# Designed miniproteins, single chains, continued (4), part 64

Each design is a single chain, and the fold is of that chain. pLDDT is the mean over its residues in the fold that is shown.

## One batch from the design tools (miniprotein)

Design m14199
Fold by ESMFold2-Fast:
Structure m14199 (fold): chain A 94 residues (1-94)
Amino acid sequence: MAEEVLELYIKALKEKHDMSEEQIEEIEEELRKELKRVEEVLADDPELLEKFLEHLKRAIELSSKNPDASSPEHVKLQEESREVGEKVEELFAK
């Protein structure tokens, strides 16, 4: 799942055409390191990890298909992502 999220995000960045290939490569490397870190931190909570990765994937896919951030689907996903994100941030705040 993490590899799928990374691939979708990089594809979305390339489609925007507002960044150089070098900048996209740097973001990919940084995001890959961050996702690996999340996987390591959440090794004892696979349900939270799966939920986090699923929400990231859905957010990327939804943004690509429906850019209207005010849509009910975007609002719902943002609210769910916020809760999961806060829990992940708490685990990193050591």
Scores: mean pLDDT 70

Design m14200
Fold by ESMFold2-Fast:
Structure m14200 (fold): chain A 77 residues (1-77)
Amino acid sequence: SIEDLVKEAREVAATLPPEARALFEKAIDYILKGDFEKADQYLAEAMRAARAAGVPLETILRLARLFYDIKEEVEKK
């Protein structure tokens, strides 16, 4: 469900440095509102911030996967 995906995404985001976490939370907020352009922009910024902070690549890829899974569920509405 979208609720389970959002919960997992927030749990992963909680392990991120504050800057990357804030950007990823904004990406989730925008995707849930159906603003795909802003969501994609904030996801890109979150991934860049996470990489710059030394977050492992596997975590960054997991964040991207969770984001696109949420996007697919929103697009079904």
Scores: mean pLDDT 85

Design m14201
Fold by ESMFold2-Fast:
Structure m14201 (fold): chain A 63 residues (1-63)
Amino acid sequence: DLVERFAEFASLPSSWSREQRVQFFQLGAGLPVDGVLDERTRAALEEWLRTRKRLPPEFVGPE
């Protein structure tokens, strides 16, 4: 699952809902933050996972 792979790579809390994980990615990727895994969000997730680009510092919260 793309969302779960993203959550693992971004070290997101396991207590976060799927919708919250999608919203977090959308925020960092500059997409509309609606929590919906639409075609645009899915394509961006797949591209991010392929390239494994570092998340912006403002997107990745401190541990």
Scores: mean pLDDT 70

Design m14202
Fold by ESMFold2-Fast:
Order: sequence, then C-alpha cells, then structure tokens
Structure m14202 (fold): chain A 68 residues (1-68)
Amino acid sequence: SLRELLSTLSPAVQRAVEYLLTRLATDPEATFTVAELSRATGLSRAAVRAAVRFLIEHGWFPAERVLP
C-alpha cells in the first residue's frame, strides 16, 4: 500500500513528498525543478533527484509535474 511504501522512506524523502503535495494542492498545474525542490527542502540536488525518481517509479508522484 502507499502507506506502507511511505513508511519505508527516510524522513527527508517524506518531507519532500509533503512539500510537493502541498504545492500541487495550491497550484494544480505547477511544475517543479530539482533545484527548486532542493532549495525548498534543504536537501542536496542528488538526494532530491533520488527521492523524486523513487516516488515516480512507484507511481506515487506525477512525473509530468517534475522537471530534471
């Protein structure tokens, strides 16, 4: 389940997910870059890229809303 999937993620990845969901709720057509997510979450670009890829691969995050 998605709940079980989220529980396997690090706290940093969970924080990035919360940020993205909040942005999508406010701006449904918003797009994000790795640089923007890095600045907003305080994570390195490499860590953000890994987190986003993991979420997209599991179908939890809409790939069309995130730019490399």
Scores: mean pLDDT 70

Design m14203
Fold by ESMFold2-Fast:
Structure m14203 (fold): chain A 69 residues (1-69)
Amino acid sequence: MEELEELLEKVRKLADELDKLGYPQIGASLFTAAEVRAVGLLWEGRVDEAIAFLKETVEYLEKLVKELR
């Protein structure tokens, strides 16, 4: 659970970074989509898949932030 919460926090911080770069709608949309999918996977008991999905999402958001700088 802690790892999942930590990953969601990383997604939120990356969405905030996108907001600071001038893309608040993109950051908010990506965060909401990630949260909805992760919660759905957790509801189905697919915790490992939720963690894997969030790790991939963090990686993609880090690349996006780097690209937009």
Scores: mean pLDDT 80

Design m14204
Fold by ESMFold2-Fast:
Structure m14204 (fold): chain A 85 residues (1-85)
Amino acid sequence: GKKELILRGIGLVLRAIGYEFDAELLEKKGDLEGALKKYKEALKDYKEALKLFEEAGASQKTLDLIKKKIKELEEKIKEIEEKLK
């Protein structure tokens, strides 16, 4: 039901946070290709979580927070891709 969708969405957000942490560590080490891969994995999980939260009827505040995070990650991915040219 809706509860299971929310719990799955939360699990995806937690995994995405882990990928962001890994990506930040890789950036600090100068591994921009590794960081890019981890940020893309985080973005995929946040986008999937957003779909699950929308299906579950999550609050507008929750949806807006996830949408903001998606936008920030898309901008970060673009920045790193430009540095790798």
Scores: mean pLDDT 90

Design m14205
Fold by ESMFold2-Fast:
Structure m14205 (fold): chain A 59 residues (1-59)
Amino acid sequence: HMKEEQLAALDKLYERAKKSIEDLANEVEKKGPFGKEIYERQKKALENAYKKMKEVIEK
């Protein structure tokens, strides 16, 4: 199924993006307290984007 292949690709992209956000969060947190707020926001944005893209593919 073509949609299944697209979802698998999206899952891999999400996994890599998640790792990048975590690495960035560690560096930003060293720079000050706002690092945690930025990290939390970016993590939520990534999760929301992943879910929305998955829904679009499944429609």
Scores: mean pLDDT 76

Design m14206
Fold by ESMFold2-Fast:
Structure m14206 (fold): chain A 81 residues (1-81)
Amino acid sequence: SREAADRAAELARERALQTKSPEGMAKHVAEAVREVGGASDEQIKAAATAAYEGMKLANSPEQGAEIAADVARAAVLAASR
């Protein structure tokens, strides 16, 4: 649901602001998607990979947090299909 996707995005954004590594970003996005539920292990792994790559391109902690939020939201929405 959109509510579940927004919750995953919120969790990922909050945790992303506390990390300074692509590995940490991948972990936090995977955890946020898993906590909300509904996604398969393959979907969670894909989201973690997308967050890792996104963090490498981020120019600020705020940009990294928004990338994490967007990836988490997209993963939960994809899981609902």
Scores: mean pLDDT 81

Design m14207
Fold by ESMFold2-Fast:
Structure m14207 (fold): chain A 78 residues (1-78)
Amino acid sequence: EEITDPRLTEEDLKEARELGIEILEYHEEFEDGKLVEVKIKMRTRRKEHLEEAKKLLPSFEELKAQGVKVTLELEYVP
């Protein structure tokens, strides 16, 4: 009965900040106790982080399959 919460954990956000990724927006919307929307906006100065962010897409595709609206925006600023 451990529901693995597919949301970004505080540890994930901490790792992102330690890698130099700036979290600009993180929003979770719930209706009747169910997650219906996740919006994440990040900024990075390292191009490699664009490929790492793409590796998160399978987890977000699983959320979309459950009817959750997912928006992921990663901005690259050298």
Scores: mean pLDDT 68

Design m14208
Fold by ESMFold2-Fast:
Structure m14208 (fold): chain A 69 residues (1-69)
Amino acid sequence: MTIIKGDELQDIGVRLAIEQGPLSPELSKWLHENAEKGISVEEFIEKAVKLSGFDREKVEEILKEMGLL
């Protein structure tokens, strides 16, 4: 299972904002609260879809391009 932490979460957030539009406040808060602990790729995808309404397929494509999936 791939775990995403700290600066990687920021990089993903920037990439998603370019491709899908800005992160929701709820998603941004959840990422901030869990960045140090680490977030699984699966949890990240689920939260991006639920909290920001992002397309799951597009989130997965971005993560694959970044070498996280």
Scores: mean pLDDT 77

Design m14209
Fold by ESMFold2-Fast:
Structure m14209 (fold): chain A 80 residues (1-80)
Amino acid sequence: SKPSEETFKRALEAMVKDKVITEEQKKLIEAAWKEVGDKVDPGEIAKIILENKNGNKEELKKALEEAFPEVDWDAILEKA
């Protein structure tokens, strides 16, 4: 594991503690990062989730699929 990965995990934990994101959203970001490794910036995923926090699950999924078409969002969202 790279030092940057631990730094981002700590940032996600702080965001949950500060109620910026939910535990479910944190799991989604972590699952996407684990699936694609260095191809996905967890900050970009968090931004899309936050921009769609007032939308429904279908709108969030569409935004994520549009931004990261290489990721199997169906498999990730089923785990979250």
Scores: mean pLDDT 68

Design m14210
Fold by ESMFold2-Fast:
Structure m14210 (fold): chain A 94 residues (1-94)
Amino acid sequence: FREELLARYREAIAEGAKKVSTEAQKLLLKAFEHALNYIETGNRKDLELALEYVRKAAEIAGLDPEEYVKKFREEMEQLQDLLENDPEKLLSLA
C-alpha cells in the first residue's frame, strides 16, 4: 500500500520533469524527489537536501527562501506522519 502510493508520487514527479522548463521548477522537482525519500525512509539527510533545493528554487524565483524552507519542512514532516499513521487520508490529498 505505502509502496504503491510512493510509486505514484514518483511517477507524477517524473511526468512533471518532462514539462519543466524553468530552473526553479527543476530545483523544486529535485526537492520533491529527496522529500519522498525522507518520507519513505525517515533519513534526515534527504530532508536536508530537499530543503536546500527549495531554498535555491525560492532564491531564483525571487521569493523568501527561509519562509519557503520552513513551510516545506513542516509539510514534509506532516506527510511522513500521515503516511505512517493515516495513509488513507494521504491518498485523498493526492
Scores: mean pLDDT 72

Design m14211
Fold by ESMFold2-Fast:
Structure m14211 (fold): chain A 94 residues (1-94)
Amino acid sequence: MEEIYKILDEMLERVKERSPDGRASHAEIEEVMDEVISEIEDPDIRNIMEAVRGFMLALLRSRSPDGFVSHEELEEIVEDARKVGEDLYEELSS
């Protein structure tokens, strides 16, 4: 679990760094997620993060259909994604 949280935190920080105006595009967030996931060496953690990526992209499209999110909206989506990642990790650990 700690590894998934670190990955999500790293993703959030990279998006904030690339969007210093406080507003990130869906394409920019997707690019950062793809970069972070590509750096994962553990195939089980990578599989969890691929599922989390799909969930986050669905939330982005649902909550911000204009194609942009504020840093605050992104933080809320990441918090929801942490819960999904936790559930998937528990499923693999069982």
Scores: mean pLDDT 81

Design m14212
Fold by ESMFold2-Fast:
Structure m14212 (fold): chain A 85 residues (1-85)
Amino acid sequence: LKQRVLELIKQAKKALDEEIKKNADDKQLVSDLNSALSLLDEIEKRIDEATDEALERVYEYLQKALETGDYLGQASKALTVLSES
């Protein structure tokens, strides 16, 4: 499970980097995407001590981020799960 979460984080970071480059003129969007990158960094730091139950919820939120493009909202929810665990 941890390796699957790490792979989703890697995919999300790549997608965010590409979105930031494509939307460089949209200052609000770039700010939100950079905030999402920071949240992904915090998630990555906390996964080593996370329970399998917490990792399953994180996986679901990160998958939704990739499917919907709601990186900031979904990454925030994922970090909350890890903070409560």
Scores: mean pLDDT 81

Design m14213
Fold by ESMFold2-Fast:
Structure m14213 (fold): chain A 99 residues (1-99)
Amino acid sequence: MEREAEIEKLKEEGAKTKDPEKRYEMQVELLSLELDVSRETAEEIARLQRRGAEATRAGDLETAAEYAREIVRLLVELGKLSEEEVRQAEEEIAETLAL
């Protein structure tokens, strides 16, 4: 599929980019293509992913779970996740918190 090739190309270009701002911009573009959403929406998701990763590294798993739930909620509003997929995501988040 051509979309997969475009996504892979963006990942390769992002890996070659030394500028953190450019790397973030490419991550936003990647999310926009993967989720078929506006660049502004993709930027919000990228920001939430970044904050979640920072919380996880700090050992704040509850804060990381809140960011993960916000991303899931946005994806539901965009029609990208079913109710069953939402329940599975919530279960995975709960399992991570139990570790």
Scores: mean pLDDT 74

Design m14214
Fold by ESMFold2-Fast:
Structure m14214 (fold): chain A 92 residues (1-92)
Amino acid sequence: SSMLQEWGKKLNELALKQIKEENKELEEKYKKIIEKYIDKIKNKKKIEEEIKKALEAGYPKAAVYISAIGEMIRELVGQGNYELAEEIIKEI
């Protein structure tokens, strides 16, 4: 199954698009996804720290948030929680 490769490609394409354009609607959408699922991530403090550092470095918010969602999905996949990872992908 190429499912993980397809998810990675989708996340990378979305992140690259957001580097070029500020999109307030996507910023809000991605932020809500993070807020909804972050408490289900074992290493949530690491993801929160990475978000903070990237925002302080001046990266576009939507790009930072979609990259954080990608990290959340990677952690869930690493834990064998494919059901929750797929749920997050469907909300993007």
Scores: mean pLDDT 82

Design m14215
Fold by ESMFold2-Fast:
Structure m14215 (fold): chain A 65 residues (1-65)
Amino acid sequence: PVAREEMDALLAAELARLEELADEIDPRLIELGRAMALGLMNPEDAELRARGEEALAEAKALNAA
């Protein structure tokens, strides 16, 4: 029953790891990753999910450009 909260903790740890690399990574990409993770972790929250989908689309556009 705590699997979602454990997943949230694992994603938070991965985000913290990415922030440790912030000096080597574009901060905009970190913010997009954070928005995607929040949407994925909160599928019942329509606003967070929509923001996550928008962040994913923006990240794909940046990679295509």
Scores: mean pLDDT 70

Design m14216
Fold by ESMFold2-Fast:
Structure m14216 (fold): chain A 99 residues (1-99)
Amino acid sequence: SEFDKVLEEIRETAEKYINGEISFEEAVKKIREQVAKLFELLQKNGVTDEEKLKKIADAINRILDAIKKVHNGEMSKEEARKEIDEAIEELRKTVKEAL
């Protein structure tokens, strides 16, 4: 689905940053663009449930927070990978429930 594609793009961008393949600035920019696409897809599919939209935003914020904490030396790459994987799974689950 278009949702699965966008969620995979977010995961891949986060992994590229954690692996040192792209800069922090590039990772944040790409994830923000992917998140904008995700919310456009949610709106197009009639998702207006504020509680579900908040859960989606919270999961995205967990991914961005993990990347930021790695950048600032506040989290190991191993801890960040685990946090990102858990947040992506929660995001997938919430998107599926919202549809």
Scores: mean pLDDT 87

Design m14217
Fold by ESMFold2-Fast:
Structure m14217 (fold): chain A 68 residues (1-68)
Amino acid sequence: SEEDEEKVLELFEKLRKQGKPYITLEDLVEALGDEEKARELLQKYDKDGDGRITPEEYEDWLAEKLQK
């Protein structure tokens, strides 16, 4: 959903200010308070399977979403 997408973008901004240019499962759990939802978002955006969401992976997901 757009709300989840906004949350991911907000988390990138917050973590970048802390010197961390990626999101982990732990960061998602802390932000969302829901481990199951955090795992779903990680699986959705983490295309490399390294347990991290980078801005590049998020952009790749958005590019896929633009295809019908």
Scores: mean pLDDT 73

Design m14218
Fold by ESMFold2-Fast:
Structure m14218 (fold): chain A 62 residues (1-62)
Amino acid sequence: SSELEKEVDEAMDLITLAVAKISAKIHGKESIPDILELAKKYESKGRTKLAEELRKIAEETE
């Protein structure tokens, strides 16, 4: 893949993390199952770093 595709993926990861953090702020503990499901989905796609960061958000929300 091109370097531009990596930059886009990194930007999308940051947006995904921001959305997860906002969801956690609005919904509190009720967001945890959805964030963990999202982490599992990204891990299955090989996006392990994004999945780990999403799990951290879920852990910090509890």
Scores: mean pLDDT 82

Design m14219
Fold by ESMFold2-Fast:
Structure m14219 (fold): chain A 75 residues (1-75)
Amino acid sequence: GGSLAQYFRDLGEKNNDKATIGLGYYGLGLDYERQGKLDEAIKYFKKASDYFNEAGLTEQAKEVEKKRKEIEKKK
């Protein structure tokens, strides 16, 4: 849910942990996707992928990017 995603984003920012910030944005993307707000979901998945790449979590970033592209095809 959004409150947990917000918590992880805030926690990551406090600790300069890009992976935790990325996880927070990924959670926000999932919340917006479930609401049918696909443009917002795409935006937050893009942020999550960028933070995962900066954290060196390249495979996680690729999975999020794949999901973003699948959502774009539904529009």
Scores: mean pLDDT 81

Design m14220
Fold by ESMFold2-Fast:
Structure m14220 (fold): chain A 76 residues (1-76)
Amino acid sequence: MTALVERVGNALYLRIEGVNDEQYKKIKKFLLSLKPERVILFREGNTLYAVVFGVNEEQYEEIVEFLRSLGFEVEE
Protein backbone atom coordinates (compact mmCIF):
# COMPACT_ATOMS: atom_id res chain seq x y z
CA MET A 1 0.00 0.00 0.00
CA THR A 2 1.60 3.25 -1.19
CA ALA A 3 0.75 6.95 -1.18
CA LEU A 4 2.38 9.52 -3.48
CA VAL A 5 2.26 13.11 -2.23
CA GLU A 6 3.29 16.03 -4.48
CA ARG A 7 3.05 19.80 -4.13
CA VAL A 8 2.28 21.59 -7.42
CA GLY A 9 1.75 25.32 -7.00
CA ASN A 10 -0.91 25.90 -4.33
CA ALA A 11 -2.25 22.32 -4.56
CA LEU A 12 -1.33 19.03 -2.89
CA TYR A 13 -1.76 16.00 -5.18
CA LEU A 14 -2.34 12.59 -3.61
CA ARG A 15 -2.37 9.18 -5.28
CA ILE A 16 -3.15 6.45 -2.75
CA GLU A 17 -3.02 2.81 -3.88
CA GLY A 18 -4.49 -0.20 -2.05
CA VAL A 19 -7.33 1.72 -0.35
CA ASN A 20 -10.21 -0.31 1.10
CA ASP A 21 -13.68 1.13 1.87
CA GLU A 22 -12.87 1.77 5.56
CA GLN A 23 -9.59 3.56 4.70
CA TYR A 24 -11.35 5.61 1.99
CA LYS A 25 -13.94 6.86 4.51
CA LYS A 26 -11.21 7.71 7.06
CA ILE A 27 -9.07 9.55 4.47
CA LYS A 28 -12.06 11.53 3.15
CA LYS A 29 -13.14 12.49 6.70
CA PHE A 30 -9.57 13.48 7.66
CA LEU A 31 -8.98 15.65 4.57
CA LEU A 32 -12.32 17.43 5.05
CA SER A 33 -11.53 17.97 8.78
CA LEU A 34 -8.52 20.14 7.77
CA LYS A 35 -11.04 22.65 6.29
CA PRO A 36 -9.08 23.09 3.04
CA GLU A 37 -10.12 25.75 0.51
CA ARG A 38 -11.21 22.89 -1.79
CA VAL A 39 -10.89 19.09 -1.99
CA ILE A 40 -11.34 17.04 -5.17
CA LEU A 41 -11.66 13.30 -4.52
CA PHE A 42 -11.84 10.56 -7.17
CA ARG A 43 -11.81 6.84 -6.44
CA GLU A 44 -11.22 4.17 -9.09
CA GLY A 45 -11.25 0.64 -7.67
CA ASN A 46 -8.73 0.60 -4.83
CA THR A 47 -6.89 3.79 -5.95
CA LEU A 48 -7.84 7.17 -4.46
CA TYR A 49 -6.83 10.42 -6.17
CA ALA A 50 -7.11 13.66 -4.24
CA VAL A 51 -6.26 17.31 -4.87
CA VAL A 52 -6.23 19.47 -1.73
CA PHE A 53 -6.08 23.27 -1.94
CA GLY A 54 -4.99 25.70 0.78
CA VAL A 55 -2.87 23.28 2.85
CA ASN A 56 -0.08 24.80 4.97
CA GLU A 57 3.20 23.06 5.96
CA GLU A 58 1.83 21.76 9.30
CA GLN A 59 -1.27 20.30 7.61
CA TYR A 60 0.96 18.72 4.92
CA GLU A 61 2.93 16.93 7.68
CA GLU A 62 -0.37 15.88 9.35
CA ILE A 63 -1.57 14.34 6.04
CA VAL A 64 1.70 12.40 5.62
CA GLU A 65 1.62 11.08 9.22
CA PHE A 66 -2.09 10.21 8.96
CA LEU A 67 -1.46 8.14 5.80
CA ARG A 68 1.48 6.37 7.52
CA SER A 69 -0.77 5.63 10.53
CA LEU A 70 -3.16 3.78 8.16
CA GLY A 71 -0.24 1.59 6.94
CA PHE A 72 0.63 3.42 3.70
CA GLU A 73 4.24 3.89 2.59
CA VAL A 74 4.43 7.61 1.75
CA GLU A 75 6.58 8.85 -1.14
CA GLU A 76 7.21 12.61 -1.19
Scores: mean pLDDT 82

Design m14221
Fold by ESMFold2-Fast:
Structure m14221 (fold): chain A 68 residues (1-68)
Amino acid sequence: SRATRLAAIHDLAEALGISRETAERILEELLRGADVDALARKISERTGVSEETARRLLERARAALEQA
C-alpha cells in the first residue's frame, strides 16, 4: 500500500540521514531489481554508514514493500 511505502521511505531516510526524496529513489531502484550489495555500497559511500547497516536497512525495506 502507499502507507507502507511512505513508512519505508521515512524509516530509511531517518536511519541514513538523507532526504525522503533520496530514500524514495533508492527504494524505487530496489523494487526495479537493483543489486542490494551494489546499492548498499553506494549508500555507504554517500552517507558514511557501514555497508552492512545499509544492506540490512534495504533488505528490511524490500521485505515490507513486497508484502504491500
Scores: mean pLDDT 81

Design m14222
Fold by ESMFold2-Fast:
Structure m14222 (fold): chain A 102 residues (1-102)
Amino acid sequence: LPPFVKDMAEQLKKLREIAEKVGEDLEALNKAVSEAFDVPLLSQEDLEKLYQLILERREELGNADVVTFIQLLEEILKEAGLEINSGNGLMVLTLALVVLKE
């Protein structure tokens, strides 16, 4: 598995807490994840692009098993033109957790 997938598994509860406390404020989510995990901030353009791609795939993400869910997050990162790394992985997971709770 890519390194970010392992980090996501270990940090899932922490990411859920961030998603619950901050909600749909994308800028506040970006800052909270960056500060909590010491990862770079995404640009607002990349953050909004990820959010839109997650919304488009919401049904697939909601119905996916854990392996398929991770694969879909990797596909979303690739479609957004972002590298598959720990920082981008943590951000896309946090956004997916926000979207799936709505």
Scores: mean pLDDT 77

Design m14223
Fold by ESMFold2-Fast:
Structure m14223 (fold): chain A 71 residues (1-71)
Amino acid sequence: GMAEEKAIAAGKAAAPAVKAAVERLAAEEGNESLTGEVRLTPDKAETVLTSRNRRVTITAGADGKVTVTEE
């Protein structure tokens, strides 16, 4: 249905940014302390990647807007 289509679109919009962040964090700090959490709502997909020294939050809306915040 329409709700599934929106969730899939948000996930697809976020996928390149998530892949890039995972690859970068794994290369810089290794995989030993890398954790991931995905939160899905009807309006957005939020992926939080946490390593020893960094936290990256990737938020994608159903409108295809992707925001990346790094700490």
Scores: mean pLDDT 72

Design m14224
Fold by ESMFold2-Fast:
Structure m14224 (fold): chain A 69 residues (1-69)
Amino acid sequence: SKREILLEAGVDPETAERIAEKLPGATEEQVRNVAEAIKLNPERADEIIDAAQRMIDAGLPLPPASALV
């Protein structure tokens, strides 16, 4: 599941739940990119999740983790 991918990547359970709720249509690759971005800037987790949701909803590819922050 997407939550398992996030937990294995080191994202905390509450943040993982939120990502799964906001990004139900995300691919496994997109979920990994979001997890990597949050690991680089955990203080910006909410902004990263919101940016990823907007990009996915708009049909845009998610950039590398460094560009999501």
Scores: mean pLDDT 76

Design m14225
Fold by ESMFold2-Fast:
Structure m14225 (fold): chain A 80 residues (1-80)
Amino acid sequence: MKEKLKQLEEQTRRFLEEQLEKAVASGDIEKLLELKEAIEARIKWLEEKQKTQPELAEKANVVIKVLKEFLKKLDEILKS
């Protein structure tokens, strides 16, 4: 279980880094805003799933943590 959670965290982080790099490379602020909205929606969905399915809480927490890290990165980029 612990090893699978670490793999999930790394896979989620790599996927989000790829999406962020593509959005930044596009030079299109709309793409950055779309990515931010998608991340915020995913966090809300996962938080809802945690309330109804406790067995998914640990996996959801790992993904939410990474999503919040990228939300912060997006906010810093959008300020620049």
Scores: mean pLDDT 82

Design m14226
Fold by ESMFold2-Fast:
Structure m14226 (fold): chain A 90 residues (1-90)
Amino acid sequence: MEELRERVRKAVEELIKAAESDPNATPEQKARVIEAARRVLEAIEKVTDPDALSTAVAGVEMALQAVKAGDYDRAIEILEATARYLEEVA
């Protein structure tokens, strides 16, 4: 359980650092992706299902790859969908 939550937290931390360090991202893109990522962090604290936490890890990792590719709309979409899913299963 806690190992999976820690993996989500670490992936989110890396995603936020990647977004904040990106000179090509707009302030609006940075704010939106960071807000969506923080929503995932809030949602995982109430989740006890290891399959749901594993899905969260995969979702954040996919969003991180989208941020690294400069596709902020895709990253935000993935993070918002992940947060919604976690909120439903919490």
Scores: mean pLDDT 86

Design m14227
Fold by ESMFold2-Fast:
Structure m14227 (fold): chain A 74 residues (1-74)
Amino acid sequence: SMLEESLRLSLEVAKKTLPEELYEKLEEIYKKYMEGKISDEEAQKLIHEVMSQLSEEEKKEMLRLYIETLEKEA
């Protein structure tokens, strides 16, 4: 699914750019979503909550790496 792909890419980027605590939160969201424990809407809300904790520089770096990772899969 589109959300599954987005979560996977976000985890790859987060592992390289974010503090371990934020990475672990994203990983937990991904696992719960894959196990069907949370809805698509709940997963998106939780992801946005994690992303809102990032500085502007961290957001910029994540976006850059997210695009690079997406391009490698094209």
Scores: mean pLDDT 75

Design m14228
Fold by ESMFold2-Fast:
Structure m14228 (fold): chain A 60 residues (1-60)
Amino acid sequence: MKEVFLDPTLSLKEAYQKAKELGLSDEEIEDLIRLHAAHRYFLGESKSRVEKEREEVLKE
């Protein structure tokens, strides 16, 4: 898993942009965004808030 997606200081938008710069496939980007969201859930962030942010980024 890419280290950049484990950094909780990055927003989902920032993580998405870095993944695109790395040339990852849409499927790989979705998996990494999902893992980043799960990490934020583990840190106690609201699931509904993180899920909405994830959907916004993935739909572009």
Scores: mean pLDDT 68

Design m14229
Fold by ESMFold2-Fast:
Structure m14229 (fold): chain A 103 residues (1-103)
Amino acid sequence: SEEILRKIKSLVVELARKSLEEALKFIGYLLEKLGFSEEEIREITGELPSEEERKKFEEELKKRGIDLSKLNEKEKEELRKFLITMGKMLKALIEGKKIPVPE
């Protein structure tokens, strides 16, 4: 569902506005649900979400009516690309690295 994809992207941005660290943990949780290994997630986000954080994110998705199983393969691929890009960017921000702004 394109609507579910939009809701997930919106939620990632909303969380990032409140807490970069919380958004990064949420991205790790979503990558895990999309079949990424712990090693792959650590490369993108640096840290895995805790069991408590996973439970919190699962309840948030449920509350917002977001069901990842309703994404088709094209939507899942778009979400994977979005999460990898956002995860690397937020990790760099948290680590105090300059975001490469092309000028």
Scores: mean pLDDT 82

Design m14230
Fold by ESMFold2-Fast:
Structure m14230 (fold): chain A 66 residues (1-66)
Amino acid sequence: GNEEAAKKAIEIGLKTPDPIGSSFARGAAYSSRNGDKDKARKGALLAKKVGSEDAAKGAEIAYKGA
């Protein structure tokens, strides 16, 4: 996992006005930190589905950092 990518994704998630999208972004960051790239990708897709583009972007950054 990538600690800096995970931190960035969490920061973006916390700034997201949608609490569900924020939760998925944090989950993706946690998964990326642990090197679980597949779980990080799933978190990014879920964040995008709830209309939280910023959260999805943060989760994608974390996913690619894994």
Scores: mean pLDDT 65

Design m14231
Fold by ESMFold2-Fast:
Structure m14231 (fold): chain A 68 residues (1-68)
Amino acid sequence: SRLAEIEALLAEAKKHADAAQQALLDQLSTAIRNSDVGTALALLVELARRTTDPRLLALLGEVFDLMA
């Protein structure tokens, strides 16, 4: 399912994330599970602002694409 694919990407993203980024990824997972698109998009923007790791940025981009 799309949700299972998103959860797998978020789990992979956590391996490249610091503690603050991991907390935001957990909030993103919750927003997506609740179909709260506005909160999910705001959290994606915040995560992108808080990272320079190209692997984490690529995984966030994949999550965004699956939400479309």
Scores: mean pLDDT 84

Design m14232
Fold by ESMFold2-Fast:
Structure m14232 (fold): chain A 65 residues (1-65)
Amino acid sequence: MLTVEELEARVKELEAQENPDPKDVLNVGHEAAVLAYRSKDEEEQKRATKIAMRASELYQKTLAK
């Protein structure tokens, strides 16, 4: 199971890329959403939710035009 730190690192890496793979972005978003749903820690849930939102925004941007 991916940690919130690993998911944050992945979304930052994808955001820094000029041509991020939309499949990779979608996968990070999905993993972050699952972690947010399953986490019992408020801080972890909050961070995972932010990662899922960032991935969703990046995915939409990648599909734009």
Scores: mean pLDDT 80

Design m14233
Fold by ESMFold2-Fast:
Structure m14233 (fold): chain A 98 residues (1-98)
Amino acid sequence: MEKEKLLKALVGLAYVAARDLDAETIRRLIEWSEMPEEELAKRIREYLEEEGVTAEEVIERGRAVLAEWRANYDEAHEARILALASELLGVSPEELLA
């Protein structure tokens, strides 16, 4: 499926949003992750293109923002974000949590 594209884009949004990552921003990103894949993928592709962010930067920064998300939004939704990022990076959730 398009999981890798959605994960990459979700992490990209987190990377760009990391400058002022509050609960409302995290909540919005989680809502987007639950949207139809076609719609979400389109929005995220446009966002990444406009911001000029590379996939490498998205992946590296995404790990850092996941830690901030955990601090700001310590709920079940955090586990979902972690699982998505794990699939994108090809790394177990346990390694991301470390």
Scores: mean pLDDT 54

Design m14234
Fold by ESMFold2-Fast:
Structure m14234 (fold): chain A 79 residues (1-79)
Amino acid sequence: ASKEAEAQKKLAEKNKQVQELQKQAQQYFDEGDLKKAYLLGIKAGDKLLDGAQALGNKRNAEQSKKARQQALQKYEELS
């Protein structure tokens, strides 16, 4: 298989894991644990970024990493 096809398959697998993490985050949000819900959302984002990097878009992954760091800082400021 091509490198692109392999990366797409792994991205699909990570997307399923992302959806599961987002579902858990929503459940914690509904239970009132906003901080834990937010952390699980960030973890889901990390898995999506890994998939993008596997597709060979390294610069996009680096910029997304910076955005994640900014989101984490805002989370701490909201606490």
Scores: mean pLDDT 69

